# Designed miniproteins, single chains, continued (3), part 108

Each design is a single chain, and the fold is of that chain. pLDDT is the mean over its residues in the fold that is shown.

## One batch from the design tools (miniprotein)

Design m11748
Fold by ESMFold2-Fast:
Structure m11748 (fold): chain A 65 residues (1-65)
Amino acid sequence: MEEEVRRLAAERLAERFGREIAERLLSGELSYEEVAELVGVSKSTVVSTDVAAYLASIGDLLDKE
């Protein structure tokens, strides 16, 4: 279930930042600061987007239980 949440969060992040950046952020290859620089947003925006994507993905899985 946690691994499925990570996969769903990756799709949501890919919609906002692009697939390659989202995958590299989730793998730990890119920091929040590096994603912020690449996308042209603040670090707080990246953190908030990541948290929101994760929480939304948990909600989607809970609705199927």
Scores: mean pLDDT 76

Design m11749
Fold by ESMFold2-Fast:
Structure m11749 (fold): chain A 140 residues (1-140)
Amino acid sequence: KPRRLTPVDVIRQLNEILKNPELRKILFKAIDEIEKVVNDESLTPEEKLERVLEIFDKAYKEIKEKISDPELQNKAFTVLLVLATSLLLKKFVEDGYSREELERAIDRVVEHAKELGMPDELVEQVRDYARYELDRLLAA
């Protein structure tokens, strides 16, 4: 069973990837686009989810093309997936979605990353982390 991701692990991985100027550019662009999508009141939850997956696809491909180090690629994918799920969950909790709907949204996002070729162990670490964040958001 893969080691559980903690908030400190995410911060450490983020700090490592932000030292790379190409990853910094890709990450900030993806986060900005995701924030715009999740806050777009004209989009349905399903449309928001689909557009976030499209943004993730573009970032994933660009990381694969521009970053030669597989370990650094995997850290970037992990951080991007954590941030994408976190932004979606915060907005969907604010909008009053049920725990079951939120858990389905997490599962859809992480399964999509797995289909793109992200390692299963890292996908499961992000799923566990997103469920942990969901518990915290619903307890607040």
Scores: mean pLDDT 86

Design m11750
Fold by ESMFold2-Fast:
Structure m11750 (fold): chain A 81 residues (1-81)
Amino acid sequence: MKKALEEEIDEGIALIIIGVTEATLGKRAADILSKESNDNRIAFFKATASLSKEQQLEVIDILEKEGVDAAIEKAKALNAA
């Protein structure tokens, strides 16, 4: 459960995540994530950070076609395999 102070900190982190996503995964992925909640941006970044480049591209394809929740689930499945 989020506290008011935690929400302000999460907003700052979410902005940093958009910049890092643009630099690592490309502008299209960053543009999609910029429309998502701060929680979804953070969850997506955490789930994709440990993946290989090929796995990250697969997750981005799911992000573009099926949305952020489906992309996060795919990233978690790849991390578990």
Scores: mean pLDDT 71

Design m11751
Fold by ESMFold2-Fast:
Structure m11751 (fold): chain A 70 residues (1-70)
Amino acid sequence: MSEAEARAAAAEFARHAARAAEDPTYPVLLEVGRALRDIGDKIDEGLAAYKETGNKEEMNKIISQPLTEG
């Protein structure tokens, strides 16, 4: 990723931010997207723990943890 690419991405984000100011539902969609990413990260972390320990309980423990911290 170059500085020019980062700048282009920032400009694109600014366009989306302007749209969000006009559409009150847009922030809700962003929040839903973030929750889905957090779930994906928990699943990946659980699978990595299972691969390392061979223990399904560790995998389930990680996946079932709250989506805020830990």
Scores: mean pLDDT 64

Design m11752
Fold by ESMFold2-Fast:
Structure m11752 (fold): chain A 61 residues (1-61)
Amino acid sequence: SLEELRKKIEEEYRAKFRKAVDAYLATHPERDTPENRAALDANVDRGAKLIAESEVKELEA
């Protein structure tokens, strides 16, 4: 189903964004603050959801 595909895409992009965030913080330890981690975690969740929704909508068109 499109809903199953959306969840799969969301999980894949969440994993990719998480790896990118972890790599970024590892190379910029001065930015590894609780506030930045919370903001980056929120952005990972939001970004993964938006991309998954966008890709599913493109398939429906």
Scores: mean pLDDT 83

Design m11753
Fold by ESMFold2-Fast:
Structure m11753 (fold): chain A 57 residues (1-57)
Amino acid sequence: MTKLEVTIYPDGSALLTLTRDDGTVERGFAKDVEQAEQAARILQREFGAEITWTRVE
């Protein structure tokens, strides 16, 4: 199952971690929440990824 974890940091930046069915892990960085949301929607459409949002305090 392809998974996408979006981790939002206290500074507003975000890390996107895409884990594919074959165990391949890809990471991307978003400068803000808006960019992270856009990237997450694209990855969900392309890979059918299950999205989890996490906010770090």
Scores: mean pLDDT 80

Design m11754
Fold by ESMFold2-Fast:
Structure m11754 (fold): chain A 108 residues (1-108)
Amino acid sequence: MEEVLEKLAEITGLPVEFIRSLEPYEQVALILLKYYEDPSIPVEEVKRIIAELLGIDESVLTEENIKEMAKEVKKVYDETIAGGYSPEVAIRKVAELVRKKIEELLEK
């Protein structure tokens, strides 16, 4: 867990202590936002980080699922910010979206 949080800090440029203070789905939302911003990040690395953060099997996550989630998370994040909400509120909102998407993938 510590290793994945340090890697997430490196990828996002955010302090590891800040990332550690977040819930797992908020941490997943951050990596998805960063992947949307910088698609040169390998999707297999994004998959591994998400799987480790949530304690799920990497096989549950496909490249297409990751790309779709990243796009949807970015859209909702931008809409929330445009609505006058803080980045903290926007992250919480997209974390709930990610939770629902992951639960749907696990129920199949």
Scores: mean pLDDT 83

Design m11755
Fold by ESMFold2-Fast:
Structure m11755 (fold): chain A 77 residues (1-77)
Amino acid sequence: SKEEALEEAIDEVAKLFNVSREKVRAGFPGAAGPIARILYEKYGFSAKEIYRILQEEFKVPDSVALMAVLAAKVGAP
């Protein structure tokens, strides 16, 4: 489900940056790329859905969300 995918992405990013899940949920620019990659590669979310999630759920600025989604689509690290 969408909720399961979001929780998994939050968990992985929290571990990657050694921060709390709440910190990831509050949103920070460095989290956008990893979140987009997990949602795209593991859960098969569309670029449009990921862009929306980054903006609405994680409060990511438009330009950062767009770059994160494009990087995830092309398989960039």
Scores: mean pLDDT 77

Design m11756
Fold by ESMFold2-Fast:
Structure m11756 (fold): chain A 69 residues (1-69)
Amino acid sequence: LSQDIVNDINEAMLQMAMSVGLLEIDRSETQEEKEKIARETVELLRKFGERLGLPDVAAELIERLRKRL
């Protein structure tokens, strides 16, 4: 596969991780639980960004998540 296609797939994986985190935040009933899930999602995105070689994409998603909160 071309590097562009691999990067697109890896970016989609990061987007999915963010989407799952946002869904869990929306399903949570308390502010404390929402904040806990948000922190866990940020750490997951950071870890995935490093592992997939897309730390800049992960940083952008983390910033978008923080702005939503």
Scores: mean pLDDT 80

Design m11757
Fold by ESMFold2-Fast:
Structure m11757 (fold): chain A 81 residues (1-81)
Amino acid sequence: DKLLSLALFLGVQFEVEQALKDKDFEAAKQAIQDGADQRIQEIEALKKQGKISEEQAEIMKQQIQQALDEALRLIDELEAA
């Protein structure tokens, strides 16, 4: 399942799966957004600690943004069905 794989990548697979079982699409979107926001904060913290470069942080944040946008689109498609 691509949506659950994206949710796993964002660290919110369980929250998204439960929301979808309840047909609470707003809760699923909120969980995805919260997961992306937390991942971005973690990346910024790693950059501040000197554990990753500025360039690595930018690439990782772009990957998080792409996963967020795709997951939200997939949830919207499920809601419309």
Scores: mean pLDDT 88

Design m11758
Fold by ESMFold2-Fast:
Structure m11758 (fold): chain A 100 residues (1-100)
Amino acid sequence: MKSPLEQMEELVKEAEEKIKKAKTAEEALKILEEFVERAKEILPDLTPEEMKKLAEKVLELKILMYELIPPSKEIEKRIEEILQELQDAIDEQLEKLLSE
């Protein structure tokens, strides 16, 4: 079995490849939502350093989505809401670990 970090890196790579192959904005958004749900499952098993690496990858995915999907306020808002859910989960887990 792969380590939590290796699982996270594989999830990020899989999400990037699927997003690049997505034919519609809705398909890309579904891939992003699936990535967030899977990332949240692995999040408790990551170290603070690995969580910071995940946060950097979340920013990279946000940039990729904006580059590949035609700009619309609705799509931009949905991208921000989906990725903010993962960012909030990262921030909550980091706070919990750092306050212990």
Scores: mean pLDDT 80

Design m11759
Fold by ESMFold2-Fast:
Structure m11759 (fold): chain A 69 residues (1-69)
Amino acid sequence: SEEEKKLTPEQKELLDRAVDEAAARFGLTPEQREKIRELAIKYYPLVYVEGKDELSIRNAVLAALLKLL
């Protein structure tokens, strides 16, 4: 919740899109999708690469997938 508030609207849109794509690709349940979203938000600042928002989002979602699955 608090970590999510630190994201810009543009970063949130990229994150939600990446999470939706992962959910579709791996056949995730709604509960698994929400867990991945929450984990990706937590991991985003840890994997953030300055000036590389799309790469940072992909890395955060990948880290969340590896943790959940």
Scores: mean pLDDT 81

Design m11760
Fold by ESMFold2-Fast:
Structure m11760 (fold): chain A 97 residues (1-97)
Amino acid sequence: MSEEELREEALEGLKKGVPIDKLSFPIPAVGLFLSTVDLSKHDPLVVFKVVYEYLKTAKNPLSNKELAKKLGISPRTVSNYIKRFEKFAKENNISLT
């Protein structure tokens, strides 16, 4: 399965409320991070979109404001999820690009 196909299946599964542990993610670190987020307080679809786009654009990084515009999410929410993911990555020895 291609990375794009995995992305679309993950998005569709999250929209349908499929449990995180039953979904395949295009980037495994994103799935692991989602399993640490309190999904009763945070929309998993929003968290996935922010972290996935952040990782995919890391070679030519968009500002948090540009990423927020692209995703239709507030810049503060984008910044908060990126910061949480960076902390998660550091604690789990995940290399950022």
Scores: mean pLDDT 77

Design m11761
Fold by ESMFold2-Fast:
Structure m11761 (fold): chain A 66 residues (1-66)
Amino acid sequence: MARKEIEKVKEKIERGDYAGMLKAETKARELARNDPELLEELDKVSPQEVVLRGVAARLREIAESI
């Protein structure tokens, strides 16, 4: 369920795991794509600036995996 993935996004942010947050955020957004209320809730939890931090962390993770 999308709500569980949104909860994981919150947990990842609290732990400073922005790469993991981006993975959970992407999954939550896909699960909620037809539910505008859940998408709005997700946007409040992960505003654009936080998502960009996740993208940067994810790119670094991929680069380090070689």
Scores: mean pLDDT 75

Design m11762
Fold by ESMFold2-Fast:
Structure m11762 (fold): chain A 70 residues (1-70)
Amino acid sequence: MDASEEVQKEVLDEMIAAHEKNPEKATLTKLPDGRYKFIFKGKEVIAKTPRELFDKFLELGEEAKKEALE
């Protein structure tokens, strides 16, 4: 196992947890292409990997990232 892979998986797992915690505010969907689509409070993020998903969240704002990680 690689630390980078562990971090990426942890971020994705926490995004899923955020969706489960606040289903009204967050929606996580895996597209037929294998891409991830995460919608949180009207903010939409699409990425092919957990790493890109995380980077997109950073682009949308630190608060969005913090909420998704919790």
Scores: mean pLDDT 63

Design m11763
Fold by ESMFold2-Fast:
Structure m11763 (fold): chain A 94 residues (1-94)
Amino acid sequence: SMKEEAMNRIGEIVEEILRLLVRTRPHAQQELLELARLAEELFKMIREDAPVEEILKVLEKMRELALRTLADDPEAAERVEELFREMEKIIREL
């Protein structure tokens, strides 16, 4: 289904973000756990056909947390911003 394909693409992007954060900030365990929790909430909302606006609010919380974690790494922050923009596009097409 289109929803399942979207969820798979979002999952791949989330994995890339988490991998990048682990590589650049291996000691940010609490931030990584909170990002994983927000990602699970995001997937639950998509599965349950929550309003796009509410899904985007959770995505924004994830973006803010990831960017705060990468505040001292502008190259990693720029890559993460690109990945969040891609997820926003996918969610808006749901």
Scores: mean pLDDT 87

Design m11764
Fold by ESMFold2-Fast:
Structure m11764 (fold): chain A 98 residues (1-98)
Amino acid sequence: MVTVTLEAPKEVPAGSDLTVTVTVKSDQPGKYKVRVKWKDLETGEEGEVEKIVDANSTATLTLKNLKAGHTYRITAEVFDVETGKLVAKSEPVEVKVV
């Protein structure tokens, strides 16, 4: 079983990068691909950043170029690197750019 936890601040200042923390827990050793997806709730624009992480590790990913005054929904997805299959998905978090 694989589980993922996504942590982010509720607000980020305009012009600052957003750093999110992703923790991957697994019963199996190995590597996973973490995809952090974002959606601009005002425009509907979406994007993603990816990072290969070790099982049972905590990693940080940085989201750049967020628009002032917009609210972003962030979700983390975890993929098995050998099969390419989605194995875990976080609860969404919302971050406001102030």
Scores: mean pLDDT 84

Design m11765
Fold by ESMFold2-Fast:
Structure m11765 (fold): chain A 99 residues (1-99)
Amino acid sequence: SPILDHVAELKKAIEDKDLTAINSTFTKIEKNVEEFKSLPQAIKDSLAEAVIKALEENPDSLENTLLPILKFLELTGSKAAIDYNVQQGIKDIKSYLES
């Protein structure tokens, strides 16, 4: 489906550290949110894991776009996405306490 092409585009944009492409692709996914939500959970789980892997391999590329990507991960309903978002929240709390 078109939504799978947009996720593949997002993964490539993350690897390329192209913030403009990341934001553009995220906008395309948001315009098709109902189609994305209708995907089988197994596919959404696979997509979440692939995006998380790309994030972990390219952390510096996402500082300015992290919030939209975390929102995308929430849309997947994946346990991997929930676990990733919790870890980011813990990191943010620690940074706040150390400031």
Scores: mean pLDDT 71

Design m11766
Fold by ESMFold2-Fast:
Structure m11766 (fold): chain A 96 residues (1-96)
Amino acid sequence: SLEEELERLLEEAREAIEAGDLDTAERLLFEAIKIIRQLIDDGKLETAEKYLERLEELVNRLIERARQLGDLEAEIGAGVIALEIAVLKLLIKKLK
């Protein structure tokens, strides 16, 4: 299911952040955004909103980890993901 794939992606992203593999973490978080967009298209707005909250927490962890490692590219990438989350939250609010 899309939710099972999301759970796997979020756990792998968390592990990648902790390992300092920020390129992998960023890729996994972008893949999670794609699945969340699919949940929105399917009308699963409450589920999508719950996963966006969890994704936002991981993005904040990615930003802090990128700053610790001096990885400006990863910090910028995390900022782009944060903006995508904000846009999707606004879209869900409009669709409710």
Scores: mean pLDDT 89

Design m11767
Fold by ESMFold2-Fast:
Structure m11767 (fold): chain A 55 residues (1-55)
Amino acid sequence: MKEKEEEIKRLEEDVEALERQAVLGWITGQISPEELAALRAEIDRKLAEIEKLKE
């Protein structure tokens, strides 16, 4: 119960951090389209894990 809550929170924080990284990197031109696609795939993977943990 408590472990599930903490895991969801960690994944949500990771998603938020990756979203910020993707947006800032794209706007500043510091990441390639390939790197942006990799970041989006990582975000989608973490969102899927959150959904699984939510029952």
Scores: mean pLDDT 80

Design m11768
Fold by ESMFold2-Fast:
Structure m11768 (fold): chain A 103 residues (1-103)
Amino acid sequence: AEEARKAIEEAEKNGQKVRAKDSEFTDANGVHAKAEVEFEGAGERRYKVKIKASDPARGVSAEMELEITLSPDGEVLSLKSKFTGEGAEATDLVGRALAAVFD
């Protein structure tokens, strides 16, 4: 979904804190993902991304939270991640959800 990307770009352009609209998708295999994005720009650019993903056909669900802080020059100053899910299937699900929501 383009909504999260557009909201981040607009907030970055305006140098303000904003919560992006929820982005949702469902792929051809029934994998459902919802993403929430928050941006705060006051010199540094801070992105907070929360993804909730489910694959009902396999009974798998996972959540991932990312907090990325960039310098004004675009260098990564900090990266914090939190993953909630069990096993390789949950990790794969989050990877697929990230690719579909943010690519």
Scores: mean pLDDT 64

Design m11769
Fold by ESMFold2-Fast:
Formats: sequence, structure tokens, C-alpha cells
Structure m11769 (fold): chain A 78 residues (1-78)
Amino acid sequence: MEEEYKKALEEAKANLEAAKARMVELAVNNPSLTVEMLEAQKARLEAIRPSIPEELHPVLEALLEALEEAIRRLRAEE
């Protein structure tokens, strides 16, 4: 059972790059999302980082990277 959980985490890691790219595209194509909203979301994720299990830190890092890329693209279009 614990081995199945480990396999699920490895599959999640394998899909993080594709999920990250899709999240960035959805964020930059959403006219209701502002740089301020994305920066606030990033700050909230950073604030809860110590409460997140170590096994999920790669997922957290991927989400933070996706938010930073979306912020970068939106700032470049301003």
C-alpha cells in the first residue's frame, strides 16, 4: 500500500512539466487574473510551505515555478 503511494508520487512528478505548462497558458489567457492575484497566490503557497509534507515539495516547487512564469509573461505584455 505504501509502495503504491510512492508510485503515485513518481507519476505525479513525471507529469509536473506538462501540468506546469498548461497552468501557465491558462493563467496568461485568463483576463480576470492579474499579476497581483498571481503574486498573492505565490505568497500564500510560500507561507504554507513548512506545513507541507516533504514528499509534496516537488509539487509545491512546480506550482511556484508556474506562477512565476505566468507573472513574467503578464509583466512582459504590460
Scores: mean pLDDT 74

Design m11770
Fold by ESMFold2-Fast:
Structure m11770 (fold): chain A 62 residues (1-62)
Amino acid sequence: TLLEQARRHLEAGDYKGAQRYAKEALSRATGIEDLKEREKLVAQARGLYLEARRRQGRPVRP
């Protein structure tokens, strides 16, 4: 799933990939009619997106 891809990329240090998949999941969440499921997916995707952005703002220097 897109959330799993976002999480995998985040864990691998690919913060741009994590952001991309998280945004894709957010976009798809708008198509979910169940408000509870949509809210849960939005919260998870937004959390992954923000975490990836936060980590991207701190480039690792050797």
Scores: mean pLDDT 75

Design m11771
Fold by ESMFold2-Fast:
Structure m11771 (fold): chain A 80 residues (1-80)
Amino acid sequence: SIQEQLDKMIDKIVEAAKVSKEEAEKEIKKLAEFIKEQNLSPQQIKDTAMRLANALLDAGFSNEEVGEILQRLADELAKL
């Protein structure tokens, strides 16, 4: 399902963010491209961003780090 693919992409962003900002940015870009390709609704995009935020917080990232990642996702979506 689309939701299963989104959850896997979120997991990849969390793991990449543990390695480096550059690796996280690559996975964020892939998520943005997938969101665009699937024509997700504004509500589905919001729900995905909230799931990503919660996954990062659960992994021990700070509110500031989570905000930076969410802003990068928003920037990548705006480019597409």
Scores: mean pLDDT 89

Design m11772
Fold by ESMFold2-Fast:
Structure m11772 (fold): chain A 68 residues (1-68)
Amino acid sequence: SQQGSDEETFEIVVRLAVQWLLSQGREDLAAELRREAARIRAETSDGREALRKVVERVQELFAEVEAA
């Protein structure tokens, strides 16, 4: 189903983003993303909305790394 696809994409996005943040030496941001992803999973029942929120957070954290 479409919701199952969005949930799978959410998990892939989080995994790849965490791996990239760790590769940049940003264990603090990787931990933050894990906390935010867990919160979004718990608070958001719609898979597409959850995916949108986590992508937005990933973009914010990536911008923080690029600004350093």
Scores: mean pLDDT 84

Design m11773
Fold by ESMFold2-Fast:
Structure m11773 (fold): chain A 77 residues (1-77)
Amino acid sequence: DEEELIRLIDKITAQAQAALARLRADPDDAQARLDLEIALGMLGIVVGLAKLLGYEKAYELGRERIDALLAELRALE
């Protein structure tokens, strides 16, 4: 259901934030970069599924999470 998808979005977002924190501390941390890329990819898929299923709350939440994560990543470039 939509609530389970929202919990999944929150879980993946937490993983992405942890990877970003590691990457911020050490920009050369290849494992942190890979973990972040995997988390962002998974989040994109879940958000796409929310849109296809008509789960508006999950879609909007996931989109906001992706935008925030990408803004943080851009600040590291």
Scores: mean pLDDT 88

Design m11774
Fold by ESMFold2-Fast:
Structure m11774 (fold): chain A 74 residues (1-74)
Amino acid sequence: VKEAAELLVAGKNDEAVEVVKKNNIDVDLLLVEANKVVNNMIAQGKPVSTIISVLKQRGEAVGELLAKLKAAGV
């Protein structure tokens, strides 16, 4: 779950989908873990501008990931 969430936050959507499929990860659990990764970045004192940039990129990546998962029957 954590590995797939880290791949998703990094924008590696295809690799994240493969890890989700291979490990039968629930999409809701994946999104919860992705939010934890972002919250850990905030807790580590990353600049707000950097966090906002990551969140915008993540939003786009999550949209594409969800579309791919739906197409794959998840």
Scores: mean pLDDT 62

Design m11775
Fold by ESMFold2-Fast:
Structure m11775 (fold): chain A 112 residues (1-112)
Amino acid sequence: GIEKAIELVVEYLKEKFNLDEKEVEEVRKELKELVENTEYEERNSSVDDLIELLKIQGRELLAEIAELIKPVVNATEAQRILEAVLEVLKKYYPEAYEEMVKKTMEAREKED
């Protein structure tokens, strides 16, 4: 479920961005609050459809996170978590967000 997916995302971000314990706690709290307080419409698409869309958009990092959480969430839950991840990166790790955007742009150039 969502709780397991949040833990998987937190561990992924910790490893990828070398977060300390304080940052891990802040990220976990923010992700939980964002996911719980965001209103999302039920999605008719699968998590696989979401992953494919993210790959088409060149959003490799978000596609990787979606693949990671796929076994424990549906498409609506995955969308909520990915939106929460994007907001956390923008707010607390702007340099990591910019690096992700740069890698995303590089991926898009390879697809075009």
Scores: mean pLDDT 75

Design m11776
Fold by ESMFold2-Fast:
Structure m11776 (fold): chain A 99 residues (1-99)
Amino acid sequence: SMEEIEREVTVAMALIGVGVARLLVKKGKYEEAREFLEKMIEKFKDNPEATAELLEALGEVLLAQGKYEEAIRVYEEALELRPDNERARENLERAREAL
């Protein structure tokens, strides 16, 4: 259906946004990456799959900044939306161990 196509396009846009955020992190632009992802999360909040992808990327930014408590919260939110996300589970455990 068109609604299914629109949902998948939104997820694809979220994945492109994740790529942009990772590039910003590589350049040391952590605050720009964080703000960019937070704006995309607000924009796509009605799409749980897109939101889960963006929250996972936000957790990665927070880990890179050493903000372990915030990263834990964000990964827990991502896992509420997508429980089978192995990467989010692994990163959540890493954040807990680093705390």
Scores: mean pLDDT 88

Design m11777
Fold by ESMFold2-Fast:
Structure m11777 (fold): chain A 63 residues (1-63)
Amino acid sequence: DEKKKKEELEKMRESVFKSSELTMKGMYYSALGIAEDEEKNREKAGELMKKATEIYEKTLKEL
């Protein structure tokens, strides 16, 4: 089913973009944590990076 293939590709693309967005946000908070020596910003970076990884891995597993 051509429609099913397009829907799966779109879902994969959305997941990759979301993972990339979360990774960029994580890098930003990581930089803030280093610059300001704020533990909360480092923790936020870790959470965002973990969520990015989980979304990416889940997407790959569903393929």
Scores: mean pLDDT 74

Design m11778
Fold by ESMFold2-Fast:
Structure m11778 (fold): chain A 61 residues (1-61)
Amino acid sequence: MKVLHFNIESGISAEEAYKALKEAIEKEKPDIVVASTTDSEEVKKALEEAAKEHGVELIIE
């Protein structure tokens, strides 16, 4: 089982977060993504969408 840890940078946009996670998933092909907590609902939704599109489990801590 492969786990990818994805850190959210302060000031990142939802579009940037979506693109970054999508590229990381395509490169690493993880089974699970563990993302750092964010106060931005837009960023959270972008991460959820990227993971869902690739059939990858997403955990936000």
Scores: mean pLDDT 79

Design m11779
Fold by ESMFold2-Fast:
Order: sequence, then structure tokens, then C-alpha cells
Structure m11779 (fold): chain A 99 residues (1-99)
Amino acid sequence: VTITPETKSEEDPIVIDVPGRMLVKWDEKTEEEFRYWLKTGKTPDGQKTIPTPLVDLVRRWGEKVGEMVSEATGIEIKVEGVEPKTEVDVLKEAVEKVT
């Protein structure tokens, strides 16, 4: 996933690019930092940068997280590449390249 937040206003969309794999486990730390960001809309530094837990959450839940965060914080978040590739999908693409 790629995030380029720069110094954006609340009206500027934040684009999250999910590369098509998802290995993140939802744990207590991830939930706490995500809740903190949902409540404040900021990182501890006071910047509107998306924290790492949200990046991990986007990898896991994709567009649903983008919608929840946009609605909760008023920051428009657009998510790309929301469907993770499974091992079967990877094998299928490899076979199609040689057949």
C-alpha cells in the first residue's frame, strides 16, 4: 500500500493504494491506534497523516475502511487495489502467462 498525504486540507482526498495482498492480523494495538485516529483525525504529531494501523486495516478490509474513515473524520479517502491476490490467483496468472 502507498500513501502520499503531504500537507493536505480536510477536503483533499487521501489515496491509499493496496498492492493486492493482505497479511495483516487485527490485534489490540492496531485497534487502539485506529480508534485514536478515528477520534482525533490526526497522528500524535498533529499531522493529518494516515497512521500505520489504518494502512494495515485498509490492506485487510479495503474500501469499507475507506468509507468508515471518511464518514468518521470528514476526510475523503480513496482506496485502490482493494482485492488481495490469493495463492490460487497468483498460480492462475503464472499458468496463463505460459499457456
Scores: mean pLDDT 48

Design m11780
Fold by ESMFold2-Fast:
Structure m11780 (fold): chain A 78 residues (1-78)
Amino acid sequence: ENRKIAEEAAEELRPEAIAYAKSLGLSDEEAEEVVDAAIDRAIKQIEENPLEGLSEEQKRLAAETLIRMEVARAAREA
């Protein structure tokens, strides 16, 4: 399931994403809120645009890339 792949990728990336947001001057609470919101947006985008025809590994890499992009964008905007 595309959502499960995205959720697994998000769990793996979450600690690093929170550390990155904190390095930009966000508090622990702000970093968690920003990162969790960005992850939620990335997962919804993956659900709305199914990665049809891709292998499981390609789906994981695509989900990971999208999550990283959304987190970086959200952290910079905060």
Scores: mean pLDDT 76

Design m11781
Fold by ESMFold2-Fast:
Structure m11781 (fold): chain A 100 residues (1-100)
Amino acid sequence: MLVSKLVGHILLASEYLDRGDGEGAAESLELAKRYLSLYREELKKKGLLSPEQEEQLNEAIRHLEEAARAAREGDLEGARESLKKGLEHLNKFSELEQKE
Protein backbone atom coordinates (compact mmCIF):
# COMPACT_ATOMS: atom_id res chain seq x y z
CA MET A 1 0.00 0.00 0.00
CA LEU A 2 2.54 2.65 1.10
CA VAL A 3 5.06 1.42 -1.53
CA SER A 4 2.48 1.86 -4.33
CA LYS A 5 1.82 5.46 -3.20
CA LEU A 6 5.57 6.09 -2.95
CA VAL A 7 6.15 4.80 -6.52
CA GLY A 8 3.17 6.78 -7.86
CA HIS A 9 4.48 10.06 -6.43
CA ILE A 10 8.02 9.37 -7.71
CA LEU A 11 6.66 8.79 -11.23
CA LEU A 12 4.54 11.96 -10.98
CA ALA A 13 7.58 13.96 -9.77
CA SER A 14 9.61 12.69 -12.76
CA GLU A 15 6.82 13.83 -15.12
CA TYR A 16 6.75 17.30 -13.51
CA LEU A 17 10.56 17.59 -13.82
CA ASP A 18 10.34 16.62 -17.52
CA ARG A 19 7.73 19.37 -18.03
CA GLY A 20 9.85 21.97 -16.18
CA ASP A 21 7.34 22.22 -13.28
CA GLY A 22 9.62 22.52 -10.25
CA GLU A 23 6.78 23.31 -7.82
CA GLY A 24 4.72 20.29 -8.91
CA ALA A 25 7.84 18.11 -8.74
CA ALA A 26 8.67 19.36 -5.21
CA GLU A 27 5.14 18.62 -3.92
CA SER A 28 5.21 15.09 -5.39
CA LEU A 29 8.72 14.46 -3.99
CA GLU A 30 7.61 15.63 -0.52
CA LEU A 31 4.66 13.20 -0.69
CA ALA A 32 7.00 10.39 -1.83
CA LYS A 33 9.30 11.18 1.13
CA ARG A 34 6.29 11.12 3.51
CA TYR A 35 5.13 7.71 2.28
CA LEU A 36 8.68 6.32 2.40
CA SER A 37 9.03 7.60 6.00
CA LEU A 38 5.72 5.93 6.95
CA TYR A 39 6.86 2.67 5.31
CA ARG A 40 10.15 2.80 7.27
CA GLU A 41 8.21 3.39 10.52
CA GLU A 42 5.90 0.41 9.85
CA LEU A 43 8.87 -1.87 9.13
CA LYS A 44 10.61 -0.68 12.34
CA LYS A 45 7.49 -1.36 14.45
CA LYS A 46 7.27 -4.89 13.02
CA GLY A 47 10.98 -5.57 13.61
CA LEU A 48 11.51 -6.13 9.87
CA LEU A 49 14.42 -3.68 9.34
CA SER A 50 18.06 -4.67 9.58
CA PRO A 51 20.54 -1.81 10.24
CA GLU A 52 21.67 -2.05 6.60
CA GLN A 53 18.07 -1.82 5.32
CA GLU A 54 17.34 1.16 7.60
CA GLU A 55 20.49 2.92 6.31
CA GLN A 56 19.34 2.53 2.68
CA LEU A 57 15.85 3.88 3.50
CA ASN A 58 17.33 6.82 5.46
CA GLU A 59 19.59 7.70 2.51
CA ALA A 60 16.65 7.44 0.07
CA ILE A 61 14.57 9.78 2.30
CA ARG A 62 17.48 12.27 2.49
CA HIS A 63 17.92 12.31 -1.30
CA LEU A 64 14.17 12.76 -1.89
CA GLU A 65 14.27 15.76 0.47
CA GLU A 66 17.28 17.19 -1.44
CA ALA A 67 15.45 16.62 -4.74
CA ALA A 68 12.34 18.47 -3.45
CA ARG A 69 14.48 21.40 -2.26
CA ALA A 70 16.34 21.64 -5.59
CA ALA A 71 13.04 21.51 -7.51
CA ARG A 72 11.57 24.33 -5.37
CA GLU A 73 14.70 26.44 -6.05
CA GLY A 74 14.34 25.88 -9.82
CA ASP A 75 17.39 23.58 -9.98
CA LEU A 76 15.70 20.91 -12.08
CA GLU A 77 18.99 19.16 -12.96
CA GLY A 78 19.96 19.01 -9.28
CA ALA A 79 16.49 17.64 -8.51
CA ARG A 80 16.90 14.89 -11.17
CA GLU A 81 20.34 13.98 -9.82
CA SER A 82 19.10 13.74 -6.21
CA LEU A 83 16.07 11.69 -7.32
CA LYS A 84 18.39 9.26 -9.15
CA LYS A 85 20.49 8.82 -5.98
CA GLY A 86 17.35 8.25 -3.92
CA LEU A 87 16.19 5.57 -6.37
CA GLU A 88 19.62 3.88 -6.21
CA HIS A 89 19.24 3.57 -2.42
CA LEU A 90 15.68 2.24 -2.80
CA ASN A 91 17.02 -0.40 -5.23
CA LYS A 92 19.73 -1.38 -2.71
CA PHE A 93 17.04 -1.68 -0.01
CA SER A 94 14.99 -3.98 -2.28
CA GLU A 95 18.06 -6.17 -2.93
CA LEU A 96 18.70 -6.46 0.83
CA GLU A 97 15.03 -7.44 1.44
CA GLN A 98 15.43 -10.37 -1.00
CA LYS A 99 18.88 -11.44 0.32
CA GLU A 100 19.07 -14.76 2.19
Scores: mean pLDDT 84

Design m11782
Fold by ESMFold2-Fast:
Structure m11782 (fold): chain A 71 residues (1-71)
Amino acid sequence: LDDALNLAQAAYEKAKAEYDALKALAEQNRSLPVYEDLKAQLDKAKEVYDEMERALNGLLESRKKLQELLS
């Protein structure tokens, strides 16, 4: 479980960093034609970010339940 939690945390942080970077890049290019492509990439990154967040939260709840049983 700890290995899965560490992997999920790393995936979440990576997805968040990619989303934040794309959001900043899109903001800088808001008035340029490339904005539409950046917005599409941002939407995709947001989807991955949301999926990683849900996975991490599920694992955190599982760990909490196991800790309560082992205490």
Scores: mean pLDDT 80

